# Ledger of designs, part 103: designed miniproteins, single chains, continued (3)

Each design is a single chain, and the fold is of that chain. pLDDT is the mean over its residues in the fold that is shown.

## One batch from the design tools (miniprotein)

Design m11567
Fold by ESMFold2-Fast:
Structure m11567 (fold): chain A 66 residues (1-66)
Amino acid sequence: GREEIIREARELARRGVISEEQADLIIDYVRQGLITPGQARELLELGRRGASLDEIAEKGQELSKK
């Protein structure tokens, strides 16, 4: 659920797999209900594959659209 994905994002940032800024963006989006936990996991996977903060922000914005 939401708390699980937030914990996962924090752990990935702590381990240096993604940046703190990437984790905070994804956490903020899921906490605000702009994306689902599943969509947040997709953004975490993009970060793990080396996507930039800007790319993750753009994808998050796309996923948050009606």
Scores: mean pLDDT 85

Design m11568
Fold by ESMFold2-Fast:
Structure m11568 (fold): chain A 76 residues (1-76)
Amino acid sequence: SERDKAFLLETADILEKLLKQGLSEEEAKALAAEEARRLGEELKVSQDVLDTALGALRNNTPEDAAKGLRELAENI
């Protein structure tokens, strides 16, 4: 859905913004995950999409997480 796509792209943007602000990779991922949970609830995204985004943030480097989120957005 358009909401799910917007959520994924915004989550990737938040992660990149935090990294550009000088946060460590681990801090940026943790804060991006916290914001993703909040944003996902606000936008009422599907639970599967939220869980996938949170998993990407937890289990990948920031670069791979951002790429994965953007690729997922292009395919849904």
Scores: mean pLDDT 85

Design m11569
Fold by ESMFold2-Fast:
Parts: C-alpha cells; sequence; structure tokens
Structure m11569 (fold): chain A 82 residues (1-82)
C-alpha cells in the first residue's frame, strides 16, 4: 500500500531527510507546511528511490490514498525528529 511505502521510506531515510532540511537552515517542523506532493518530491531528491517517485506522481494526480499516506509519513518524521 502507499502507506506502507511512505512509512518505510521515512523509517529508512529519516536521518538523511532531516540532515538535508537542516542543511538548508530550516527546522524539521517546517515540513508540516509541505503539501503531500512537495513532501514526496523531497523524498525523491533525498532517497533516489523509485517508490518515492511513484508516490509523488500519484499525489500530483490527486490520489487521496497517496496524499493521506504522505501526510501520515510526514507527521511521523516530524514527531520522531522534531
Amino acid sequence: SYEEIALELVEKYGEKIVEFVESLGFPVESLLSFSPADFAGLLVRVTGDERARELMEAAEAGDEEAKRALELAKKHLVEKYG
């Protein structure tokens, strides 16, 4: 499911995502302002994982399951590292 993919990506790459955001001078909590598609775009950039691109394309197409999965994964990341 999109939820399993999004959570797996955040669990595997969470530290790299945090390091990338902090390197730009932004707090991790700033991710809460990201749209699902923008958050997926960040995952694509940081991970290079094809599953992140699939999530991004689905969210951009308006897939509600993909958008919900990305929102959940985003909140999980902020709760863990924020």
Scores: mean pLDDT 86

Design m11570
Fold by ESMFold2-Fast:
Structure m11570 (fold): chain A 62 residues (1-62)
Amino acid sequence: SRDELLDKGDDYAARAAALWKEPESKVFLGKAAESYAQAYPKFQEQADRLKEEAERVAAEVA
């Protein structure tokens, strides 16, 4: 359901925050973005921003 996808997105975002210095944080940011995009199409902008942040984190820890 939509609520389940939002909960998954929030969980992934929290996991990314906990791992902010680790390269794995970008994976969870990506999963959060995809969950939000699936839950609500109008959150496409939020999903795009999370993907961009994931790429930025990857660049900083690489």
Scores: mean pLDDT 70

Design m11571
Fold by ESMFold2-Fast:
Structure m11571 (fold): chain A 73 residues (1-73)
Amino acid sequence: TGSASAVASAVGEEARARGRESVSAEDAKKAMDTLVANGAASEKAGKAVIDAAEKRGEITAVEALRAAQEAES
């Protein structure tokens, strides 16, 4: 299965831990770096999520899912 569910889960969990619907670009980068290092997400999907978060300053789980799916298509 692709990286999309893993990145969405990680972003969603981080957002909930902070009582928010989104995570900052910095926190998204840390989460994506961890997933890629553990083989849970591809480098391509991780980069797409980080790029989307940096462009907006924040990212939701749904946006992370879409960015990963588009990158892996």
Scores: mean pLDDT 82

Design m11572
Fold by ESMFold2-Fast:
Structure m11572 (fold): chain A 58 residues (1-58)
Amino acid sequence: FDKVYNEYLKKLEEEFKENPEEFLKLLGRLLHIPVAELKKLPSKEVLELFKEHLEESV
């Protein structure tokens, strides 16, 4: 894993740590998924969805 990947992970962790509820709201807006549906997913899967979104946004 290189520096770019580490910065990517740091950003994911920072967003999630800042406010889990706001993180889920943001992810819901970006992926067009209701927050209630995101709350049903394990935290790790939620982070993977956000990671995939960031990769697709580049």
Scores: mean pLDDT 69

Design m11573
Fold by ESMFold2-Fast:
Structure m11573 (fold): chain A 86 residues (1-86)
Amino acid sequence: MLTDDEALDELHRIAVELLKITNNDPRIAKLVEEAIRAFQKGDYDKALEILDEIEKYVREHLTPEQREKALSLIDKAKKIIEEKKA
């Protein structure tokens, strides 16, 4: 299990990679900021809800190559948050 600081650092790395894949999509940028803020507040359920919203956006709006990479990163982020919630 990651510490809170290690989890936050990894979530920031995932956010940076998501933004690279999506060519700095403004909606993705806003949603990842909101998810990180929810995580910092200890609102893990809200963070997971926002990741589900990001996943839906990715599935509906991105190219197949971008989608595969982005979904992998979203799954990693969800796992980190779920481990902190448990």
Scores: mean pLDDT 83

Design m11574
Fold by ESMFold2-Fast:
Structure m11574 (fold): chain A 73 residues (1-73)
Amino acid sequence: EERLKIVKEVIEEIEKNPDMSDEQLREALRKLGLPEAAADALVAAGWTNEDIKSIAKAIENRLKEKAAGLPTV
């Protein structure tokens, strides 16, 4: 899945650069599939690279579960 590849790239980018700027955090959120307005709102709310990494890992796990055909409640 193309989205899973992008999510993995975002996680690697965050791990490579632990002190990301607000612009880099917004770009990472957009790469994860969030619209620009949502990315701006999360960064403005004080979300950090650790928060974005947690989101990316949650999305990765969700995409893996979907690919495996696991039921979601």
Scores: mean pLDDT 75

Design m11575
Fold by ESMFold2-Fast:
Parts: sequence; C-alpha cells; structure tokens
Structure m11575 (fold): chain A 60 residues (1-60)
Amino acid sequence: SKKEEELKKLRDEFTKKYQELMDKRIAALDANDQAAYDATSAEIKKLNEEMDKKVKEIAK
C-alpha cells in the first residue's frame, strides 16, 4: 500500500542519516573531541524526535 511504501521510504532515509551521525559521533569519541561528540549526539536526538513524529503522522 502507499502508506507502507511511505513508511518504508521514511525509515530508510532516516536510518541512513542516523548511521551517518553515529559514524561522526564515534569519530568524535575516537578523536576525544567533546564538542563534536555533544553536537552529533544532539543531532541524533533531534533526528530521532523528527522521525518518530513523521512515522506517527503517516501511520495514522
């Protein structure tokens, strides 16, 4: 169904962005860059909140 396709597309897109941010956070941790770690952690939190919001909107 179109709703299932939209949800899959949204999840795939957000999963890709999440992985990119996770990689950046790990790199920051390895570099002992606290500012970069905090920044990427904040972006991950924001991305998760946005994803949850959009998923709920489509699922209803």
Scores: mean pLDDT 82

Design m11576
Fold by ESMFold2-Fast:
Structure m11576 (fold): chain A 68 residues (1-68)
Amino acid sequence: MSLVEQVEKLGEEFLEKAKGASTEERLALYDEFLKQVNEILAKASPEERKQIQEIVSKTMEEFNKLRA
């Protein structure tokens, strides 16, 4: 699995968990997701980082919809 694919899967898992979670649980899930993404970004090439940032942006857009 590529680093980009790992982030995409993490984003999907994060959003699924967030749908059933309380506000406090959603904040904890968000912090864990960012921690995991940052660990992957530390290993990623500049090309992979751009792709990962696009996936994260899309994931955050969906997460913000859950808060509305």
Scores: mean pLDDT 82

Design m11577
Fold by ESMFold2-Fast:
Structure m11577 (fold): chain A 65 residues (1-65)
Amino acid sequence: DANERGAKIVELARKLGLSNKAIKALAEALVQNPNISLEELAKILLEAGASKEQVEKFVEEVKKL
């Protein structure tokens, strides 16, 4: 379920302490494309100001979902 995937990813980003700006960018991307790749989500987070370390941890945790 693409809608359930998006909700879980956004909740995970909040739990990992990503900024409100990064979380908003992530949520908007997931609304536009619910099946957006993890690679593209990582790029969006970097553009929104998340650190490389935060993005690497986010990618690792999303892969476990």
Scores: mean pLDDT 83

Design m11578
Fold by ESMFold2-Fast:
Structure m11578 (fold): chain A 74 residues (1-74)
Amino acid sequence: SKEENRELALLEAEATLLWLNTKLYVKMGDKEEAQKYVDQLRELVEEAKKKFPDRPDFINRLEQILKESEKVVK
């Protein structure tokens, strides 16, 4: 539905903001704080997978954001 598409878009936007915060804190040298944002993003992805199991393209986009965040914090 249009309402569901809006909810998916907002959740993807939240994931993107968590990714941007992860990059910001890595660039500032605060790896510990950056890791907290990665952990929040991981929780968001797991909840999204449980709530929207019939939306594989959406879940794949969230998982790509998480994977990129995990690489940057290394």
Scores: mean pLDDT 87

Design m11579
Fold by ESMFold2-Fast:
Structure m11579 (fold): chain A 89 residues (1-89)
Amino acid sequence: SMAELERELAARINATLAELTATLISDPARAAQVLADFRAWLFRVLTERLGLAPDDAQRAADSAVGTVLLEAKVKVFGEQLLEELLAAA
């Protein structure tokens, strides 16, 4: 069902963001793998479950990966800045 898919998508995005937040600075190779796994999963969902053409699925998956990475970077850099400000006080 669409509601089931929406729930699965939300859970995968949240899990990916959590892993990226933990790994972007400490383990860049693991962060890259997390993004690759998310992209591959999303591409399969878009093509196999939603019936999107491969070109449309590629654009959508790449856009989603870019958005998730940007959100993770904003969170990680924001947390790092707060730590630096607190350490300087």
Scores: mean pLDDT 87

Design m11580
Fold by ESMFold2-Fast:
Structure m11580 (fold): chain A 72 residues (1-72)
Amino acid sequence: SMREAELRAEMFVGVFEIHAIVMKKVGASDEEIRKVANEQIRKLEEEFADYPEVAAKAIKEIQEILDEILSS
């Protein structure tokens, strides 16, 4: 269902955010963090192909998290 897709996408974004925060804290480069973000975006497009609006929202959230982390 769309509701289940929304919840799964929210968990996916949350896991990425925690991972990105940890990477930044242990001194990973901006390039390394961008590579992880790009891989997560690719996985979102594949996993949520049947729910393009859910995928688009989650991708936007990952991009916003990436921008925030890299601006710190």
Scores: mean pLDDT 86

Design m11581
Fold by ESMFold2-Fast:
Structure m11581 (fold): chain A 71 residues (1-71)
Amino acid sequence: MKFSLEEIAEAASEVTGKDEVTILFALLAAAVELGLEAGGARFSEEEVRKLLRELGFSEEEIEKVLAKLKA
């Protein structure tokens, strides 16, 4: 299954309590930095883990975000 930046930002906002729009812009910047396609791109579970680690998320927070995305 693949996820959009908007889906990832929503789930990450719910897990961390941080602003969704702020997370969305941070995810876009991280995707560009990691050489991943952005905009209309959809990300695999492994790519979501890489994006969230780049944003400084803990492994526990990453697993909670992935659980929400798969629900």
Scores: mean pLDDT 80

Design m11582
Fold by ESMFold2-Fast:
Structure m11582 (fold): chain A 101 residues (1-101)
Amino acid sequence: KKFKNEVEKIKEEFKKQLAKAAKEKDFEKLKEITKAFLSTLHSLGVPKEEIYKLLEEILSELAKEGLLSDEMIEVIRLAALEFEEELKKSNGNVPFIPFPL
């Protein structure tokens, strides 16, 4: 993958931030982190299908580690659906939400 190094750094940071928010039981932060992650990958030109595949892989890994409850996974998936709706409404021009490093 052309941007493998950048995508992998973003993926690892996303995992760390999700794990922290999950430990804090901060559902709003889980949504914000998820939307920022999706927005960042979209702005890098990562195909939509690949972005959602990466999201599901991360959710599966964190669930296996016991870091995410079913309720947290549903909140994250809802945030992804909201992002997709925003993307459709804006004809692909969702505002870039900077992913905190």
Scores: mean pLDDT 77

Design m11583
Fold by ESMFold2-Fast:
Structure m11583 (fold): chain A 87 residues (1-87)
Amino acid sequence: MLTPEERAHIAEALAQLEQELDQIEQMVEQGVFSPEEQKQIAEQLEGIIGQLEALRARLVAAGELDLAARVDALIERIKELIEKLKK
């Protein structure tokens, strides 16, 4: 099971990722990325999904359903970003 310190650390990391996604979404909307950069970002985001899916499985096993739900929301958000970048 997760300690309170581990839980806080994960929550902080998720909040940082949420903030970074906000910035990437804004930059995509502004058209600042080249098609090649968009492809590179999409590939990096696909890698992050794999890491988040592994984290989600561990959180569910630990009974951390609130954090698991936050990870699920982030995965869906990243998938939407990848779809925008593939256009």
Scores: mean pLDDT 84

Design m11584
Fold by ESMFold2-Fast:
Structure m11584 (fold): chain A 85 residues (1-85)
Amino acid sequence: MEYHVELVADFLGISKEKARELLEEIQKLGLSPEQAVMAAALAKILLETKSREEAVAELSQRLGLSPEKASKVIDLVEKYLKEAE
């Protein structure tokens, strides 16, 4: 539990409090805790290397999410990354 929050906080460069909030919000979309960690980490990498549209498509395919859920995950990760500073 706390290891997942710490891992995401360190990987995304956000506070542990923000990482906990992000993981909780992703899980509200129907993802498991493990899937939420993978989604947050992958979304950060995709946002740095791909366009938003490509990031949504790749996240959807890799995690078996609907495009709608993948889009919401990308939005959440982008929001939390911007709020970190």
Scores: mean pLDDT 81

Design m11585
Fold by ESMFold2-Fast:
Order: sequence, then structure tokens, then C-alpha cells
Structure m11585 (fold): chain A 92 residues (1-92)
Amino acid sequence: SSIGEGIKKLAEALSEIPGTSFREGLLFAAALWGSIIGLMESGIVPLAKEAAEGLAEFGEIGEEARKLLAEVIEKHSKSPEKEEAVEIVREE
């Protein structure tokens, strides 16, 4: 997905900053995208799904970033789609 690719590219770019790990870059990218999705009034479920799928490629750090994405969406979203979007982002 274009969102998953955007998250990866942002995380990679941030990891080039001295003292920044790829994990830290990925967590920042997840928080930023969670904030963007959280400010939207509609269409947040497909965007949350694409972001979660992009993060799933990174194993344990991807799961940590996905949990942060869900938390940020839950905190900021006023959309009626919020609960469904948060549930899709969280793994069992």
C-alpha cells in the first residue's frame, strides 16, 4: 500500500539521523500516521488497515509500532469508525 510504503520510507529516512534507530523511526512514523488518521472524519478504516499491514512486515518492532498506531487513533479520533479502525490495527 502507498501508506505502508510511506511509513517505511519515513522510518528509513529518520534512521539516517545519528543516534536514531530504525525502531525509533518506525514508532515516530506510526504516531504521525495515527495522528493524521485520528483527525479524519471518514474513511479511517481502510487507511488504518493499510498502515497496519505495512507495519506487519517488521515483526516485533512492527507490532510495537502497530500498538502505538492504535493508541494514537483511539486517543485522537472522533470518527464513528474509530473502534473498528483500532480493532483492525491491534493483533490478537
Scores: mean pLDDT 81

Design m11586
Fold by ESMFold2-Fast:
Structure m11586 (fold): chain A 83 residues (1-83)
Amino acid sequence: SKEAEELEKKINEFILDILKGKLTEEKLEEVLKLIKENKDKLSELERELLIGLVRITLGVLKVAKGSEEELKALEKVIEELEK
């Protein structure tokens, strides 16, 4: 759906910001709000694919020694998608 494509794009932009060291509390709050507003419009498959993408990114950052704040931010995104 269009909402799924827009949410995927925003999650990808958020992941890129984390990888560039540009994480802010405002960006985390914005992506969490978008997930809350749009997750019920996603199919189960679309939601599982997004969760998978964020989980892969979390795994990569754990190996790359990402900050505790970056790891916690990705965990919050996964939690919101799973609710």
Scores: mean pLDDT 83

Design m11587
Fold by ESMFold2-Fast:
Structure m11587 (fold): chain A 91 residues (1-91)
Amino acid sequence: MKEAPLAQVEPFKEMPKEILENIKKISGVVVRMVAAVIDPSLRAELDQLKADAAKSKEWLDKAAKEGVISKDEAQRLKDLLDRLVARIEEL
């Protein structure tokens, strides 16, 4: 079923480039962590994946402080990263 039409692209014009870049980086970290669950050879980089997850949490906290995302949204994303780290460590 069709949702209501989105307003003109105006809301996206207010999002700083730095925030979009950080969202892309967080996405890349999640993809690499999922790949490490599938491919045992990638688990040799577990320490680097943990470091990348920690860095992603830092930029999520910054985004929440700057009002770009809610504190609840930042916490949910941080919880997802923690679960992915725990899943890799179980393997």
Scores: mean pLDDT 68

Design m11588
Fold by ESMFold2-Fast:
Structure m11588 (fold): chain A 80 residues (1-80)
Amino acid sequence: MVTLKVVLPNGEVIEVEIGNESGEEIVEKILAEIEKVDPITARIFQDVVEKRKEEVEKIVKEKIEKKEPLNLIELGEKLS
């Protein structure tokens, strides 16, 4: 089990516990956690995931492996 830190656009940080989930399941779990705190950001993230699902999953996996936080602004800029 590993903890992924997700940095929201407002600078708030949420922690997501990752086990043996697939990339798709991890992304879905992140989306659910964001929605609890910032539903508008969750909707924007969902739009990015719908357009660039494979790339989002790859970036998320790389952040988990490197133990680096996932910054949602940087993710959106990279995939736009």
Scores: mean pLDDT 81

Design m11589
Fold by ESMFold2-Fast:
Structure m11589 (fold): chain A 94 residues (1-94)
Amino acid sequence: GADEGARRVLLAAKEIYENDPYVARVEVRIRRTDDFVEIDVTFTLKEATPEQRKEAAQRVIDRLSEAARAAGGEIVDVKVTENKVEVRIRLPAD
């Protein structure tokens, strides 16, 4: 269900924060409706070279894409800025 899917996404975000040397902060916002659960995950990257930040952003996106698929959901938006990676994941409601 959506709650189990949300737990999988949250665990993936936590694992990224704990294991990626270029991630400084992670923030998660969950919005629940009758039709869907939407999870906004924002990673703040440490100061690094543009190449290192690009590689970190790709690792974040890849890992969250895997978690979203495993949760039965999809990535509906990705925004990458100089120091942030913002990923929006939508899970179907039960």
Scores: mean pLDDT 86

Design m11590
Fold by ESMFold2-Fast:
Structure m11590 (fold): chain A 78 residues (1-78)
Amino acid sequence: MAEEAALVMRELAEQDGASPETAEKIAELFRKAVEALQAGDYKTAAEYARMASEVAKDAPLAQRAATMIANYAEKKAA
C-alpha cells in the first residue's frame, strides 16, 4: 500500500511537470507518511505529508494529495 501510494504520487508529480529528482523526493516523503499512518503514528504522518506538500508547491495535483493526507493525520493526532 505505501509503495503503491508513492508510485501514484511520483506519477502525479511527473504529470505536474516536476523534475525527476523532485518527483522522487515527493514520492519518498509521501511513502513515509503512509507508512506512519499504517503504524498509527499520526504525528509523524502529518509531518512527512506536510514536507511532501511543501516540496510539491509547484506540482498542484501532488500538493493537493499530500495536503489532504496531512490534514487527516493532524486531525487524528489531536
Scores: mean pLDDT 83

Design m11591
Fold by ESMFold2-Fast:
Structure m11591 (fold): chain A 67 residues (1-67)
Amino acid sequence: SAEDNSKIRDINIQMFSLMAEITTLYLQAKQSTDPSEKQAYLQKISALNQQIKKLKQEYDDIVKKQN
């Protein structure tokens, strides 16, 4: 449906935004010389990856209902 297609588009936009944040944090982790700061950036990346995983599940649920 048009509503489901709009939701899929919004999920994809959110996922791209989260991936951009992960890229920035990964670069900050790579540039950090402090092991504690590096670990903190990696933990934030892990949390954002969990958000992407949730969005992928929502995407899959919508697609399965259309098939």
Scores: mean pLDDT 88

Design m11592
Fold by ESMFold2-Fast:
Structure m11592 (fold): chain A 58 residues (1-58)
Amino acid sequence: GADEAKANTLVGEVADALAETSGLDKDAVLEGAKTALSNEDSMNEAVEKLEGLLESMS
């Protein structure tokens, strides 16, 4: 749904930002984030946290 699409977009942006800023492997970051987003009940919370992480890195 829309929340899942937004979460996937944010996961990609967080992975890119972390790989660029911290030198972390983007694939490893993506795998961790996708695992955290596998539960629908936690997806909205994960989206909010990912948005906060993107803001803190910019």
Scores: mean pLDDT 63

Design m11593
Fold by ESMFold2-Fast:
Structure m11593 (fold): chain A 63 residues (1-63)
Amino acid sequence: MVEEQLRQIGDTEDEVTDILLAQGLSLEEATQKSFEARDKILQMIKQGVPLDEAIQKVLEEVR
């Protein structure tokens, strides 16, 4: 995996955490969900889904 993809995934984990905290979830729950989001993104990329689309789908699931 290239460095740019890892950065975008990390940024998405932070975004997921921020969204869930804004929704009233605990830091522990938000962090757990962000790790699940990362795993989903990695799995979608492995299946041939573009990174941008994988990120968008994960963000839509948490909103």
Scores: mean pLDDT 80

Design m11594
Fold by ESMFold2-Fast:
Structure m11594 (fold): chain A 102 residues (1-102)
Amino acid sequence: DLIAQVEAIPGMDPALRELNLAALEAGWPGLIVGSSADPELREHLIAKARELIEEGRRLGVEVGGGISPKASVEASQSLEEVKAEVDRIKERILEEMREKAA
């Protein structure tokens, strides 16, 4: 669903598409794909996704790869923290949108 939506976006930069797909595969919702409202927030979300992917790689987590249960648990904790921060950013965006509602 979300992966198919990302792949269906025409003209997306290949590196940005790969980053979004990797983030989704790491369990991060496709928030980066939809964040066109604020370039600074988009850049921040991309940076967070890169941190998440890099942390996952350090813990030996690869999409569809054979990883140890221990590595998965440790990666899940890192993913949980990043997801919580992403959710907080999302809530702030929604709040700003409500304030701008005509």
Scores: mean pLDDT 49

Design m11595
Fold by ESMFold2-Fast:
Structure m11595 (fold): chain A 96 residues (1-96)
Amino acid sequence: TKEELEKRLELAKLKLEAGDYEGAAYELKVIGEELDSASVINLGNKAEELAKAGKGEEVKEALTLGIEGVELLLAGREAEADVVLQQAVEQLNALE
């Protein structure tokens, strides 16, 4: 449900603030799977892999943009979400 996704998004924000970048990325992946959003799924997967590799601080900005993109998706603002999610993906690609 939308309420369950909003609660999971809040958990992602709390994990990000706590420095749990791997956990924040995992929550985004789960949200992406529930929304059937390839962009969010791919963002979550890549951020989780990079965080596990010790690049947590470097993925923080991309995770912040990913959270913003999901907020926009849940608000029905799909075109704006696409722009923000694309920026997040570009940041993660620059880390490889």
Scores: mean pLDDT 85

Design m11596
Fold by ESMFold2-Fast:
Structure m11596 (fold): chain A 80 residues (1-80)
Amino acid sequence: MEEAKKLLEEAEKLVKEKPEDLDGIVDLLLEFMKKLSEELREKANEKATEIDEESIEKNLSIKERFEKMLKAFKELLEES
């Protein structure tokens, strides 16, 4: 749990400071997913899919998409 929160905080910082570092952001999100339980990982994947669909419909930027995804993942951890 705590490690997952730390990885999410690092990803949030990277999206804010270096949004062009897509590989770094993705690596942090993959490590975050590895630290989640099976149940939380399934919920995170569902939220990521919803955000992907909304991003296509609304033509969101990559930065906006990641910001929305990070917010959803943070809320998921808070509810668990």
Scores: mean pLDDT 77

Design m11597
Fold by ESMFold2-Fast:
Structure m11597 (fold): chain A 58 residues (1-58)
Amino acid sequence: SLADQARRLLAELSDALQDAGKYSFGLQAARRYSAASRVSPEAALQEVLRLQEEFDKS
């Protein structure tokens, strides 16, 4: 499901952020994901993809 995809991608992103020492970003990512997941599974997936793009630019 889209919800399962979003959760897996968030878990992978969280691990990558932790490995990079980006703890503040990790907290922001968790909050933004939580907010988006309350809207829809599609919104949650889109938010994780945006967070990955932001991480790649950092």
Scores: mean pLDDT 85

Design m11598
Fold by ESMFold2-Fast:
Structure m11598 (fold): chain A 97 residues (1-97)
Amino acid sequence: MEVEELLERLREAIRREDYEEAARLLLELEELMAKDRSLENLELWYKMMLELGLLEEVGPKEAYLSSLGKTITVPGVAATPLGEEVGRRIEAAVAAA
């Protein structure tokens, strides 16, 4: 299965609170992403987590890079309370499987 199709199935499982199915899909997705670490797959994962409200942007942080002689803006992300709850339920389902 393509990573994009797996992410869509994972989204549907989380939306339905089917954490056992979500755990299985997450393990399959992690195996595929470990074998094929493409930037595109990471971007799809990040986008899905933001769209589901499991991650939030906590605001850009400024970092001075001496090698460039300028301040750059870097994105910050954090798990939401919903993301922490979903994560705990998926971890419990993985442990039970």
Scores: mean pLDDT 69

Design m11599
Fold by ESMFold2-Fast:
Structure m11599 (fold): chain A 74 residues (1-74)
Amino acid sequence: SQALEYLERAKEAVEAGDFEKAGEYLDKAGAYAASEGASQEALDHLSQAGRAVRAGDAEKALEHLEKAIELLEK
């Protein structure tokens, strides 16, 4: 899944403190997740991860990223 690959890169960027790159990868992940038919629950977690990234909140970003990854792996 392209969405999962971009989410993995977004997670790595957040862990590195690179919120600009994390936002870019999240935007791509969201577009692919929507085109791949992801659930609304997964898309909501991606939206919340994006808000956390914009706020510089790594802990909340990782929490929502991990939940989105789990939902997309089903």
Scores: mean pLDDT 86

Design m11600
Fold by ESMFold2-Fast:
Structure m11600 (fold): chain A 79 residues (1-79)
Amino acid sequence: GDEFVDLVKRSVDRDIEEAKELEKEGKLEEAILILEEALGLLEIARAVARIAGDPEAVEKLEKLIEEVKKKIEEIKKKL
């Protein structure tokens, strides 16, 4: 359902914003941890969407997973 995906996205968007602030402060390892927590939530949400048979939700969650993975890789290059 749209509400479920929206709630997950809002949580992930907040984690991404918090990670950006931590990165600005030079807290790169803490920024990575927040993004890895967001990734864990997204993987659980994707599994729930797959069980529910919601391919549109799966696709949206997979796009968010790729976005978070890219951000983690970018920060890791700065360590």
Scores: mean pLDDT 87

Design m11601
Fold by ESMFold2-Fast:
Structure m11601 (fold): chain A 69 residues (1-69)
Amino acid sequence: RRAEIEAEIRAMLEAGASLEELEAFIEANDGELAVELLARLVEEEMKKKALEAGMPEEEVEEKIEEMRK
């Protein structure tokens, strides 16, 4: 279920899960949905961290758009 996968990924990110742990979770679920949700949540987390680091919102949005390509 989308909501369950999203909640699990969010919990892993909040707990400071490594990239390897996130990849293992995706492999275990073998789901396109898990990959999609992970990509979206990573973008959200990167945006938050970039804004906290003092990057302008406009620059953050531009970088996120580049990553989507």
Scores: mean pLDDT 68

Design m11602
Fold by ESMFold2-Fast:
Parts: C-alpha cells; sequence; structure tokens
Structure m11602 (fold): chain A 81 residues (1-81)
C-alpha cells in the first residue's frame, strides 16, 4: 500500500505541474509579466509537493481520491493544449 500511495502521489504531483506549466504558458501569451509567471510557477511547485506528501502519508480513501483528481487534472491539461 505504501508503494501504491507513493505512485499516486507522484502521478498527482506530475499532473499538477503539467497543468500549472500550461496555465503559466497561457498567461505569458496573454501578456502577464515574467516576474508574476515565475512567482506563480513556484507556488504551483510548492503546492504540488505539499499535496503529494499528504497523499503519500494518507489512508486508502485519500489515495483513491488523489488518483481520481490526478486523472481529472490530466484531462484538463489535455483540453488546454
Amino acid sequence: MAAEAEAVAEALREALLELGRLEVERLGRAGAPEEELERLLRLIEERAERWAAEVAAGDAATVAKAAAMAEKLREEARRLR
């Protein structure tokens, strides 16, 4: 179960970072300042790491919920392309 939780946590982290990168790119094209884009990316990285750590230490229900969220985030990332 620990290995499964870690795998789901990593999948969630990757999905959050991918969606975040696409959003930062979109905002850049819309003319957002580079300083703001860099700050936003750091916030996304921090939150992704924090959430992944919670999932890795979570119970089976937390892991299942995170797996569903990772799937949803990947879907959203595909729509933004």
Scores: mean pLDDT 80

